# Designs tried in a protein design run: designed miniproteins, single chains, continued (3). Part 24

Each design is a single chain, and the fold is of that chain. pLDDT is the mean over its residues in the fold that is shown.

## One batch from the design tools (miniprotein)

Design m8809
Fold by ESMFold2-Fast:
Structure m8809 (fold): chain A 86 residues (1-86)
Amino acid sequence: SELEKLKKEAEKLLKDAKKMLEKAKKGELSVTEAIGMILRAIGLEIDLDLLLKKHPDLDKEEVEEIRKLIKEAKELAMEALKLLPK
């Protein structure tokens, strides 16, 4: 299903964001990588909103779970960005 695909993409995003934060703590993360992660999260939010517009009867609990995964990934990306040298 399209919703299942988005859930898998959101789970991968969160996993990648956790790895990115670990990389940031070691001083190994670039600004480009951090920005790329934030843009990727925004892209998934747009994809989810477009899916909801086409299918307004989707399971609201599953949609909320996907939104939480994306939100957690964005928060980790923002935390990683704060660790970068200015």
Scores: mean pLDDT 83

Design m8810
Fold by ESMFold2-Fast:
Structure m8810 (fold): chain A 70 residues (1-70)
Amino acid sequence: MALLVTLKEPITAEHIVEIGEALAAIGETSARLTRLDDRRLLITGLSDVEAAKAALEALPFVESVEEVDA
């Protein structure tokens, strides 16, 4: 299982850092981020997809987080 994250604005290095910090705060230190386009990221390597989804949805620049089969 993976998460598809859509941002409200184009992805910057700062967004990547903040996403990584949010995931690390819940113990997701092995997560891999893959940029799909200007606003979408695929996040893989998650041990707790539900907790990661909740943490990412709390970020102010995140528009949506969807669980996908990867």
Scores: mean pLDDT 84

Design m8811
Fold by ESMFold2-Fast:
Structure m8811 (fold): chain A 64 residues (1-64)
Amino acid sequence: MAELEAKLLASDAPVVRDPASGLVLHLVSAQRLLEGFERTGVDGLSGSSDPALLEELRAQLAAL
């Protein structure tokens, strides 16, 4: 794991795993990723345009 990912997982802060890239993101970063995905139709980390991944990311954020 990247050092930042390990730190985020250890922090007890709310984190979200991007379903398209598999990267762990802090809530604020995940919200920005969702905004970009909704605006462009493409996930900024993976380049995926799968609408199922957009809905999964949206559902993860809504569940927090």
Scores: mean pLDDT 70

Design m8812
Fold by ESMFold2-Fast:
Structure m8812 (fold): chain A 94 residues (1-94)
Amino acid sequence: KVQELVKKAQELIKQAGKAIEQGDFDLALQLINQALDLIEEAIRLGADKDTVLALLDQLLALSKELMRKSSSHILSAIGTQLRVIGLQFDIEQQ
């Protein structure tokens, strides 16, 4: 069910935020990418546009926070932000 993918993505987003607060930036990046993978699958299965955009906004904010707090993760965070922006653009054009 699409709802299970959304719920799992929300949990990963929460865990990623906690990882950033604890300074575990490698874990935060992994969790953000896992949440994006689940969101992409949810989009493919017809997830609600507003729900998806809200999750993507949260991931964009986390990726920006990761970039601000860890200079070593700037390029990876930019890559994640571009992935989020691409998905937001595609969803908003529907």
Scores: mean pLDDT 86

Design m8813
Fold by ESMFold2-Fast:
Structure m8813 (fold): chain A 79 residues (1-79)
Amino acid sequence: SMAAYEAELEKLRATLLKAGVSPEKVELIQRIMRLVRELPDNEQVRRLALQAMDAILNGDYETARKYVEEAERLVEEIG
């Protein structure tokens, strides 16, 4: 449900902020979560989301942003 998903996103946001993650990185992670929700069964979107998360964990914010933008473009193309 939408309410359950919103609760999970807020919990994730709170956890990341408490862990000292910057608001900018939290926003990027939230974009990844929204992509997975929009096309949960799309393997390419899922792979790009995972690559973006890996880049975030490695501190490569620029590469993470590139993967997120590519996934967002793919979501727009698929509908």
Scores: mean pLDDT 82

Design m8814
Fold by ESMFold2-Fast:
Structure m8814 (fold): chain A 132 residues (1-132)
Amino acid sequence: ELEKLQEELAKLAKENKELIEKFNDAALELIRESSAPLGPEYTERMVAGWKELLDAMNNVDLERLKEIIRRHLEAGRSPEEILGGLRSFFDDVLEYMRNVLKASEEEIKALEEWVNLVLRLLGLLLEELLKE
């Protein structure tokens, strides 16, 4: 049920605000590093797109998340590609935080819970959009 998951995510975001902000900063840094070889204009567009997604996740903005998902579906990406790509990238961010930023195992566990709930929400939104 979307409503209960939205409430749980909003509570978790409030309780872990600083940690989630740190995760978002790490994610954007990895996007900058991976995009830099393709030039500054491409890098700015990629960072802006990822920032929009991360901000929508942090605010549990269902309408914005649906708009972002719809754009990816219209670009020809499958639900499995969207969710699998996000899971893979977020796992890379968590490894970066663990190995480079030296985040504690307690911090990583809290972020894993956040990521799992977000991906669950996105899966439900994908299911709704596929019925349209």
Scores: mean pLDDT 86

Design m8815
Fold by ESMFold2-Fast:
Structure m8815 (fold): chain A 90 residues (1-90)
Amino acid sequence: RDEAVEELRRAAEILEKDGTEAAKALAEEIRRLAELVENGSLTPEEAVARIRALIKRIEELRKEGKISEDVAEKAIKELERARALLEKEL
């Protein structure tokens, strides 16, 4: 869990650096997700579902040009790492 929480926080930091409103909103949502995973308020299954939804939204925002491609790619990579770590708990 600690490793998954760390990867979620890294994804949020990457998105914050983009400086767009869309990326900042996603960063806040990912930080909230990290808090819920860390305190045990979400099951690993619920957390994995939320991560998948976040990845899809980042991909959509990248396609629309609302977030930089480099930031989207790096954030998705950290989210995929968090997902893989949480799936090991299933």
Scores: mean pLDDT 84

Design m8816
Fold by ESMFold2-Fast:
Parts: C-alpha cells; structure tokens; sequence
Structure m8816 (fold): chain A 76 residues (1-76)
C-alpha cells in the first residue's frame, strides 16, 4: 500500500523526506517555479532508485514518466 511505501521511505531514504520538506518550503515562500521543479526532480530521481531497489518496477516506470515531465517543464 501507499502507506507502507511511505514508511519504508522514511526509514531507508530520509533524504527524500527532506527534499519533500524543502519543496513545501519553496512553495510556501513563493520561490521561482524553476527552483521548485529542480527540487522535485532531485526527489523523483531518488524515489526511482528506491523503487528499483525494493523491486517495484511498475512504480519506478511511473516515476520515470513523471521525471520526464518535470525535466521538460524545467527546460521551458
């Protein structure tokens, strides 16, 4: 379940949680969209690695599509 995955992330990859908190701070501070997207890109890269490590290939593939979308938005 999503809740079980979230627990594993907090335990094994706390840096992803730190990046989520950083993203929330940037949004709250009305930081430039590019800066927000750059933090999201970093978080997605780490999430993809994590999902591959736990054997969730479908989750990793979905996140890779999200990463492509975020990277396109950064280049615009």
Amino acid sequence: SIEEIEKLIKEKRPEIIRLQEEFDRLVAQNAPRREQLQVAREALRLLIEFFKEIGDEEGAAYLEKLLEAVERLIEE
Scores: mean pLDDT 83

Design m8817
Fold by ESMFold2-Fast:
Structure m8817 (fold): chain A 82 residues (1-82)
Amino acid sequence: EEVEELVKRILELYERYVNTTDPAERQALLDEIQKLVEELIEKILGVKLNVSRGEAITAVKWLLDGMKPEEVAKAIVNRRKK
């Protein structure tokens, strides 16, 4: 998938997540967002990693704030280095 298509899909799923009241549906949407964020990072940096729900939500917020996908991917990877 193209980076732009992945970003669009992530943002659409997040909009559904914030508008959903069913706990099970919210959990399923978060799981899908995590997978797409992982795919985005792999596509940009070539790195496979497991992102937490917190990291996935942070990545979505950065994308919503207009941060470039490449910078979001780098920022998530850098946050894991302590």
Scores: mean pLDDT 81

Design m8818
Fold by ESMFold2-Fast:
Structure m8818 (fold): chain A 97 residues (1-97)
Amino acid sequence: LVEEAREQIEKAYKAVLEGDDEKAREYNRKFGRLLSQMSLEQGREVLKALEEAREKAIKESSEERSKKLQESQEASRYAAEKLREIGEEIDRELEER
């Protein structure tokens, strides 16, 4: 029970990091069912582990999404800068004629 619950927590954590909210919810439901079969002491320990794993997964997911957005913005800026450089070079050649 405790080991099975830990496995479900780990799978839920991985699903959140991958952005698969549907799988994360499924693993959380399976965890909930296992938790209902545990003693109060076992449930208390596993619940703390779930809360910690959930908070960590949310933080890491937010950081990963932020990084991807930043990389996309940098690529767009690079393309705009290159187009500007090409335009300036063409203008210079036209002035020399």
Scores: mean pLDDT 61

Design m8819
Fold by ESMFold2-Fast:
Structure m8819 (fold): chain A 86 residues (1-86)
Amino acid sequence: SESVKLARLTILTAALEFELRYRPEDRAGIAALVEQLEALAEENKDNPEIVEEILKQLQRLLQVARETGQSDLAARLQAIIDKIKA
C-alpha cells in the first residue's frame, strides 16, 4: 500500500510542478492538485516515512511557487507544511 501512496505522491507533485512552470493561469487545476496533496498528507499523518516524503515534495513545490511568482500559492503550501509539522 505504501508503494501506491508514494506513486500517487510522485504523480501529484509532478503534475503540480508542471502546472506551476507551464500553466500558472490554470488556477482550478492547481487548486485541485493542492487539495489532493493536502488530503494525501491528512490520510497518511500517522505514517512518518510517508509524511517525510510528502514534506520533502511540498518544500520543493513551495520553492517552485516562489520562483514562478505565485505568492498566494506559496503561502498556501507553507500553511500546509506548517500544519503537517504541528
Scores: mean pLDDT 87

Design m8820
Fold by ESMFold2-Fast:
Structure m8820 (fold): chain A 88 residues (1-88)
Amino acid sequence: SRKRELTREAQLAVLDAILEGKREEALETLKKVAEETGRKDIVEKAEEIIEEVEKVIDDPEVRELLERARAALLAGKSYAELAAELEA
């Protein structure tokens, strides 16, 4: 569906911005996605979410997980499917 496709593309844009170190762009994209999806809770906490990501993004394990999440989203997989694949 259109809403599902836009959400996936927007999640990819946020992850790309985070992985590239464009954290201000990631914040703006996250707020825009949250507004478009009606997630007021995420809009209100977007800055806090990005600040928490900033604290851990230099961890190689966190970066690898984000890169795998990006690849899974690009392939149309959910986070649950990625978690199952990592357990196998």
Scores: mean pLDDT 69

Design m8821
Fold by ESMFold2-Fast:
Structure m8821 (fold): chain A 78 residues (1-78)
Amino acid sequence: SVADRMAAVLEELGIAIAPHRRSPRALLDALRSAGVPTDLAPADLADPEKAAEQVRRAARHFGREDEAEALAARVTEP
């Protein structure tokens, strides 16, 4: 799922996510707890493009802008 792919990318950025609790709401809560800005509702993470944009924001927040596009692509592709 998009949520599972997003969770894997966020874990590589250093955000701890419970492997059996990869819901859209849990991912947004993890982002907020890590201090990453997000304006998304859980339903928005059903859209791979919105999830990819959130990944780009997270990568930039952690100073990894050079990896932002590659990380975002992993969310949109199986």
Scores: mean pLDDT 78

Design m8822
Fold by ESMFold2-Fast:
Structure m8822 (fold): chain A 85 residues (1-85)
Amino acid sequence: MMEELEEMVKEALKYIEEGNLEKARKLAEEARKKFADDPVGRAVADALLYYVEAEIAKKEGNEKEALELYRKALAEVAKAAEAYA
């Protein structure tokens, strides 16, 4: 289960590096649905989705929205770390 989430995160990050933000967003949304009932997995998936949306907003010139989304992604990463600990 967690290995599958890790693979989805790695694939989404690869799509972001390649500039395929829509594919990255789709994977993040799929991860969020798949891990909705897992507190750690849900937080990781939410963090990934916010990060992808921030990258999209940045490319569209919406810098303030991008910064807000990056902050939301970091907050979800912190929640995942706390839930795992």
Scores: mean pLDDT 83

Design m8823
Fold by ESMFold2-Fast:
Structure m8823 (fold): chain A 88 residues (1-88)
Amino acid sequence: AAERAAEEARRGGRGAMRGAASSGPEGAPSATAAAISGMGGEAEARFTGDGEGAAQGAEDAARIAERAGGEEGAREGREGARRAREAA
């Protein structure tokens, strides 16, 4: 369960990172921040066995993408978070 939650969060985090990277002059810094949030949630889920950590990381990545103007990435991050919770 936790491993599957981590994988779903990783997919969402990658989508958010990609969306942020495509967003204007802040693309690279926003993509980095989104990647860190997604990876942190994934690592927490693997370490603790708690899928909620993975979902939170993906949601944080989605918010970063949304602020950068990456609406598609934000949707992918939130979808990953939802699937991570379902997999937990």
Scores: mean pLDDT 70

Design m8824
Fold by ESMFold2-Fast:
Structure m8824 (fold): chain A 84 residues (1-84)
Amino acid sequence: GKPVSKEAAEAATAAAKAAKDVAKGAGAAIAAVGAATLGGLGGSVEAVEADARGAAEAGESGGAPEEGRRAGEAALRAGREGAE
């Protein structure tokens, strides 16, 4: 079978770190959507977009770039389109 000794412990540690990075990315995406909504209602979309980009890049620097980055990019697009 596949070796599971030290590798299994390292995999568990990596999984825990990935879960924390995903949570951080999701939080950043939610914050970006909130900021974009406020910007669309009366603020500057470009300022909100810059904040959302920073959040997306922060998520990308973690261990789960696919989910965090995708959510951040979707939030950026939704904010821009919402402001028309």
Scores: mean pLDDT 56

Design m8825
Fold by ESMFold2-Fast:
Structure m8825 (fold): chain A 61 residues (1-61)
Amino acid sequence: VPTYTREEILEMARALAPGSSYSDAELIRAAQRVSELPVPVDGVADEATIRALEALLAANR
């Protein structure tokens, strides 16, 4: 599994919502909601959420 810090995970989420005023948990929930992967919208940056963030970033620019 990838070894990401909390800060790296949040940076991935911010890259998908630049300029947003979301809290850390809100950023993670926003990424979970738009994910094509089956992830719970709970604001927890688990492995499934990290995979969803990687897929979203690969699909965007």
Scores: mean pLDDT 71

Design m8826
Fold by ESMFold2-Fast:
Structure m8826 (fold): chain A 84 residues (1-84)
Amino acid sequence: MAEEVKEFIEKIIKKGEELLAKSTNPDVKARMKEEIKRIKEEGERLVKLIEANAPPSEVQHELNHLIAEVIRLIGLAIEDELLK
């Protein structure tokens, strides 16, 4: 479980960095960097909760936070394309 979650987070970060590298808008680029940082932080928290065998409700709460940050990053990638 924890290793699968780590792999998933690493894949999201890699894709985010690829999108960031293709961005030409400085404002969107800065906001993407901030979201990638938040995804890393939320991902680390989620992994720690899973490794500590935290209650399912706490794991679900942190997973919901991570998903929200990923959705924000996707929105920024769409915004970047629309501004080209």
Scores: mean pLDDT 83

Design m8827
Fold by ESMFold2-Fast:
Structure m8827 (fold): chain A 91 residues (1-91)
Amino acid sequence: EEEKLKEELKEIAKKVGDRTISEMKKVLSSDSDKIKAGEDAVNKAVKGLEEHAIELDKETSEGVALIKRAAMEVAGDGEEGREEYERFLEE
């Protein structure tokens, strides 16, 4: 079960990260440097959250919440994007 929960968290992290990067590109389409910095920040946050998945019964909810928060913060001006990330994570 520990392996399954860690793999599920990694899959969720990847999906949230990919979605955040896509939305960020739409908002920051005029500035490739900002897009690159945002992609690096999202990937770092996702990787950090995956590496913190250690305690099973507490981690699933907390890990998902942290990934969701990191995604929303990196999206910046994407108020609609934040709502879509929340909807995506609930699917």
Scores: mean pLDDT 57

Design m8828
Fold by ESMFold2-Fast:
Structure m8828 (fold): chain A 72 residues (1-72)
Amino acid sequence: SEPFLDPGALLERLRPLGVTEEQLSRALHIVGLRQAAGEPVTSSGLAEELGISRRQASAILRELQRAGLLPP
């Protein structure tokens, strides 16, 4: 399996932006569903689905790209 970024470290990087553990968990679920369907994951789409800011959504996607879970 590809190395996953430590979930605790990921959450700590996102916490200063107001991202909660529940929001991160839901984001990972949505990203997984989009990838399984071959659909693109966008910051605006993720923000709308989670009810979070585009800034928070962009930060989540950036960390997932760094972890190798999403293409750049």
Scores: mean pLDDT 78

Design m8829
Fold by ESMFold2-Fast:
Structure m8829 (fold): chain A 55 residues (1-55)
Amino acid sequence: MIDDRIAFAKKLAAEYGLPQDQVDELIALVKEYGMSFEDVRGEILALAGLEFPRP
């Protein structure tokens, strides 16, 4: 369910102190592509500078 992934994204992003604009962009990607919990986690870590997205 997309709502659970959005809630997860908001919570995890807040824990890593991400700017609201990056959080909003991530939520848009979750809605558009139906990202999994693992995809959301990876994206948040990449935005926090802890892990780079790979091609």
Scores: mean pLDDT 74

Design m8830
Fold by ESMFold2-Fast:
Structure m8830 (fold): chain A 65 residues (1-65)
Amino acid sequence: SIVFELTPIEFQVWSTLLEEKRPMSAREWADALGISQRKVSNALKSLESKGLVKRVAKGLYIANI
């Protein structure tokens, strides 16, 4: 199913990927948003499982358009 609800962290991560149009690491997200890398990593994995982002290299993700 493609019907889903995003958490605030998942929404921030996904919307920033759409705006930046480049691969970003969990560390860059943590620094930009002022949140832990662990929370960002969990959000990225959740977004990947929903088909909203894809991993292009270890620890690097882009928006799946």
Scores: mean pLDDT 74

Design m8831
Fold by ESMFold2-Fast:
Structure m8831 (fold): chain A 97 residues (1-97)
Amino acid sequence: MEKAKEEGQKEIEIAIEGMKKFGERMKELEAKKDDPAVQAELEERKKEAGEFLKKVLKLESVTESQKFSAFIGRMFADSYEEARKEAEEEERRKEEE
């Protein structure tokens, strides 16, 4: 097994999971954006999220397209599962006709 690649892959997974958690936090803060204190927190969280994304893209053990695709999938976990099922159903229909 290639330990360096496995460690890089796990680092990406951890970063993506962190970004998903930040997304939930951001949604809660945006719901209260009219509070000046919340606006300051929201701006700080956005900056932190950007720094995390830069770290993920900097890791060279995984392609940028794969990193971005995985991140999007994590952010839209429910929609990702549905889109996948729809794609499989579409392919099954094509195989029959």
Scores: mean pLDDT 57

Design m8832
Fold by ESMFold2-Fast:
Structure m8832 (fold): chain A 100 residues (1-100)
Amino acid sequence: REPTSEAEKAIAKFREMLFDASTPDEEFRKYATAVFDVLDTDKSGYLPLPQLIGVGGGLRQFTGEKDAPTILMRAAEGDRLTREGFVEALLEIRRRIWAK
């Protein structure tokens, strides 16, 4: 029951940027990449299916975007999501949030 300060701060900043339509795509990509690096504990360059399911659920929970898990799954190649695929999927989710 100890907050992991660094991971918690990265996720908090990422959530702020998801709800700030003025944040440039380039800046958003930087923080999305940092979040991926926190989740990629094995330094493999991809998120395996079990982590992908959890990440999709988390994104749905804090963004309110019902299609977030589906967007991540669509960006995945086989049973894993690459770093670039993760960043692009998050940009798609962000655009959907602000397209209303």
Scores: mean pLDDT 70

Design m8833
Fold by ESMFold2-Fast:
Structure m8833 (fold): chain A 84 residues (1-84)
Amino acid sequence: DLEELYRIIAKDIIDSIPIEDEKVKEELIELVTKAFIAYAKKDYKKAIEYLDKALELAKKNNAPESLIKAIENIKKSIEEAAKD
């Protein structure tokens, strides 16, 4: 199942970075997973919207710069793909 695969990828990215709040971690995994699902459906606008929500949540909870940068890089890649 692609949705479950995307959730595993999102979890792997977020779990590689120390976030003490498990609820914030779960919400970040869900938002990034939803962004990947939207991207797979070629709904680039929705994918970017979910990534923006993930960035806001990460910044609000003082997430490590490495996580913020990773999400920003994913967003930038999707924005470039959306131009075609």
Scores: mean pLDDT 78

Design m8834
Fold by ESMFold2-Fast:
Order: sequence, then C-alpha cells, then structure tokens
Structure m8834 (fold): chain A 79 residues (1-79)
Amino acid sequence: MEEAIKKAYEEGKALMEELKDKTPEEVRQAVRELAKGKSIEEVKALGDAAVNTAIEHSPELAKAVYEALQEELKRLEEK
C-alpha cells in the first residue's frame, strides 16, 4: 500500500478521535482543511477512516464527514 494513502487513513482516524465531541460544522471544516493538497486516493482513504471512526460516536458526525468528503472529491474530480 502506498505510504501516502496509509498516512491519509491514519490522519482520518485521528481527526475523528479529536473531533468526536465537536459540532457537525466544525467536523466539516476540519475535513475540508485536511483534504487540501491531497490526491483523490488520499482523500478517499482519509474519508473512509474518518467516517468509520465517526459512526462509533455519532451518526450525525459521520454524515457531516461524508458530506464534506463528497464536496472535496467533486472539487478534485473537476480539476
């Protein structure tokens, strides 16, 4: 597995552990910031880890992560 993809996955997991008690808006902003400068594959790995971690804490936070990721993936695909 590419190291960049593995790092993105680990970042996504760590992000949600830090943000588990935050608002959906704060989670969306944090996901958007972490997605900056990443490839489509890195953003997907980040997102998979973040959504999977978020669902253990709150379905509402998992939805916020998913929505922010879809927006960032769409932006990357349009380039």
Scores: mean pLDDT 78

Design m8835
Fold by ESMFold2-Fast:
Structure m8835 (fold): chain A 94 residues (1-94)
Amino acid sequence: SEADKLVEEALEIIEEAAELARERGLEDVAQDLETLKERLKEARKNKDLETAIKVIDAAVTLLSQLAAATGDPRLEELARRLAEIREKLKEILE
């Protein structure tokens, strides 16, 4: 489904963001992102689109804060892409 493809793309973005956080020595943030990734995988498995959107929303917030704190344009781009996925998933749910 379109929703499943969008959730898969969101998982890839969260994984990339966790790697960037580790590169910066931000292990606590990387662990928070890994936790969100596992929650999103569980939501995907359960076909729980409402929970998937909530988890992605939390990840968007965390990535936006991380991008603002670091000034890393790669993190800004990942936050932007993840926010776009969130909006597309909301349109599918409505």
Scores: mean pLDDT 89

Design m8836
Fold by ESMFold2-Fast:
Structure m8836 (fold): chain A 85 residues (1-85)
Amino acid sequence: SKKRQELLNRLSELLSSTKLTPEQVQEVSRLVARAIRMIADGAAKSDIFKEMVDGLKKIASTFEDKKKSQEIIDLLDEIEKLREE
């Protein structure tokens, strides 16, 4: 939907403007590896989506810019609410 695309565009903007620490990059790599394993194990798309959203929220919570962190978490919550299961 247009609303989902607008939320994703805002999320992309916030993430592209964020300088990740080496530790945060490592956490992103671990999150991606977990998602790939879930796909290989035949997990439901909704479970994979939830793992990615929850993982991204945890990573965002470690950002020094707490306003940006909260905006990313709020955007992820809105994107999750628009998901049809």
Scores: mean pLDDT 80

Design m8837
Fold by ESMFold2-Fast:
Structure m8837 (fold): chain A 95 residues (1-95)
Amino acid sequence: SSEKEKLLEKSRLFERAGELLDQAARYAKEDLEKAEEYARKAKALLREVGADPSPVDYAIELAKEDRRKGAIYLGALSGLAYMASSSYRIAAESL
């Protein structure tokens, strides 16, 4: 069904966004410019699934002021993206 395919696509995009946000979190302490690049890529995927990318912008602004806090926030967003991915996969499997 088209609904199942849409849910699986959202799952894949959230999983990839989670991976990119995890990379952003890792680089936020060492290389803020590289963290911003990964965050920008994650934001593009979040827009693709119709999710609000503004928490990622907040995390990067936080990282500019405090790299440790920014890294923690980016890591939390990565976890939320993975949870969204799992939720969409489970929903698709129920169809």
Scores: mean pLDDT 91

Design m8838
Fold by ESMFold2-Fast:
Structure m8838 (fold): chain A 102 residues (1-102)
Amino acid sequence: SNLEIIDEALEELINGGDLAEISRKLKEKLPIYSHIPEELVLHYVLLDYVLERLPMPKSPRARALVELLRNNEELFQRLILLTDPAEIQAFIEELVAQVRAM
């Protein structure tokens, strides 16, 4: 299902997967992300989770990432306000490092 593909992609991301490869796979497999530039796909996935457009992921680490974003006002504001792809990539890498340290 689409939800399983997205959950698996977040788990791969947290396990140190390549952002560009994960974004490309999501863009190819999911029509809802096909129109989004590859460099912004993961940003939109995280936005869809925190804005409750997607149900909570089943993976414990993916769930922890979404909960971190929802419960930390600074991280939530950074997620919704960032527009530059390079800054978005650096922010996602920072979030992954934080979840991996939990």
Scores: mean pLDDT 87

Design m8839
Fold by ESMFold2-Fast:
Structure m8839 (fold): chain A 65 residues (1-65)
Amino acid sequence: SLAELAERLGISVRTVRSLRALRTETQLRAAAHDLGVSVATVRRLREGRLSDEDIERIREGVKKL
């Protein structure tokens, strides 16, 4: 569920929904920069296809915000 994913990522459900709503390359690059992850990781988040490694990378990025 989105709530479980949000808890695993260390962010709010609203933030997960916002990230999954991104469509443009510019939006994806901005989100990737802010989270400290690759654009490919943000694309997988949008598609609901995150690996456990992707989740850990996002968690580390969020801690540095």
Scores: mean pLDDT 80

Design m8840
Fold by ESMFold2-Fast:
Structure m8840 (fold): chain A 70 residues (1-70)
Amino acid sequence: SEKDKLMEEFGRILMEAIEKLRQLERVDPEKARKVADEISKVTKELFEAIDNNDLEKAREYIEKLREIVK
């Protein structure tokens, strides 16, 4: 389903985010915290969209997470 594809893509982005945050934490822990906070905020919005069955909105948040993790 589209929901399953979105969740799979989210999982991949989350793994990339964890690796980037680990690297950033060693050099700039304050910046790492700010990036982690932004990821957490967008992730909360993503799950709210999924709970409301708003797949278009969920896709927008996936794209936003991908940009943050770049």
Scores: mean pLDDT 87

Design m8841
Fold by ESMFold2-Fast:
Structure m8841 (fold): chain A 87 residues (1-87)
Amino acid sequence: MFEEAMERMREIAEELDPEQARELVFRETLRLVPTLPAQLAAQGLDLDQVLADIRQQIDQYRAQGKSDEVAYLEAVLREVERARAAL
């Protein structure tokens, strides 16, 4: 669900100017991030594994020079850490 939404936003962003694409994807990602803690808790997911996966994706995107994706995932990482702290 969340990953599919991010992929769809990136596809749409390819048709826009880089600045507009960045703002759109970042805004939509932050809109989804506040709901992520509730969804993860409801599914009983291992939040430590989710954090590890996000960190791996950040490392891969950083190596590819995808700074916008890194910023989005860092925002997601912070919200997942908040979810774990709330449990």
Scores: mean pLDDT 65

Design m8842
Fold by ESMFold2-Fast:
Structure m8842 (fold): chain A 56 residues (1-56)
Amino acid sequence: SDNLQAIAESAAIALRAGGQIDSATYHQILQLAKTDPQQAVAYLEQLAGKPASSFA
């Protein structure tokens, strides 16, 4: 399924593994992805410096 929560979680894992975010930010994004996946994706776009289309 094209699930925004899954996209946000995958992107957060990638950013954490790449050292672009710390563990506190990672956990914050995971919680946000459960309650507001659209906002989680937008936040990840700002952290990664790339558009939502690159996560889909």
Scores: mean pLDDT 75

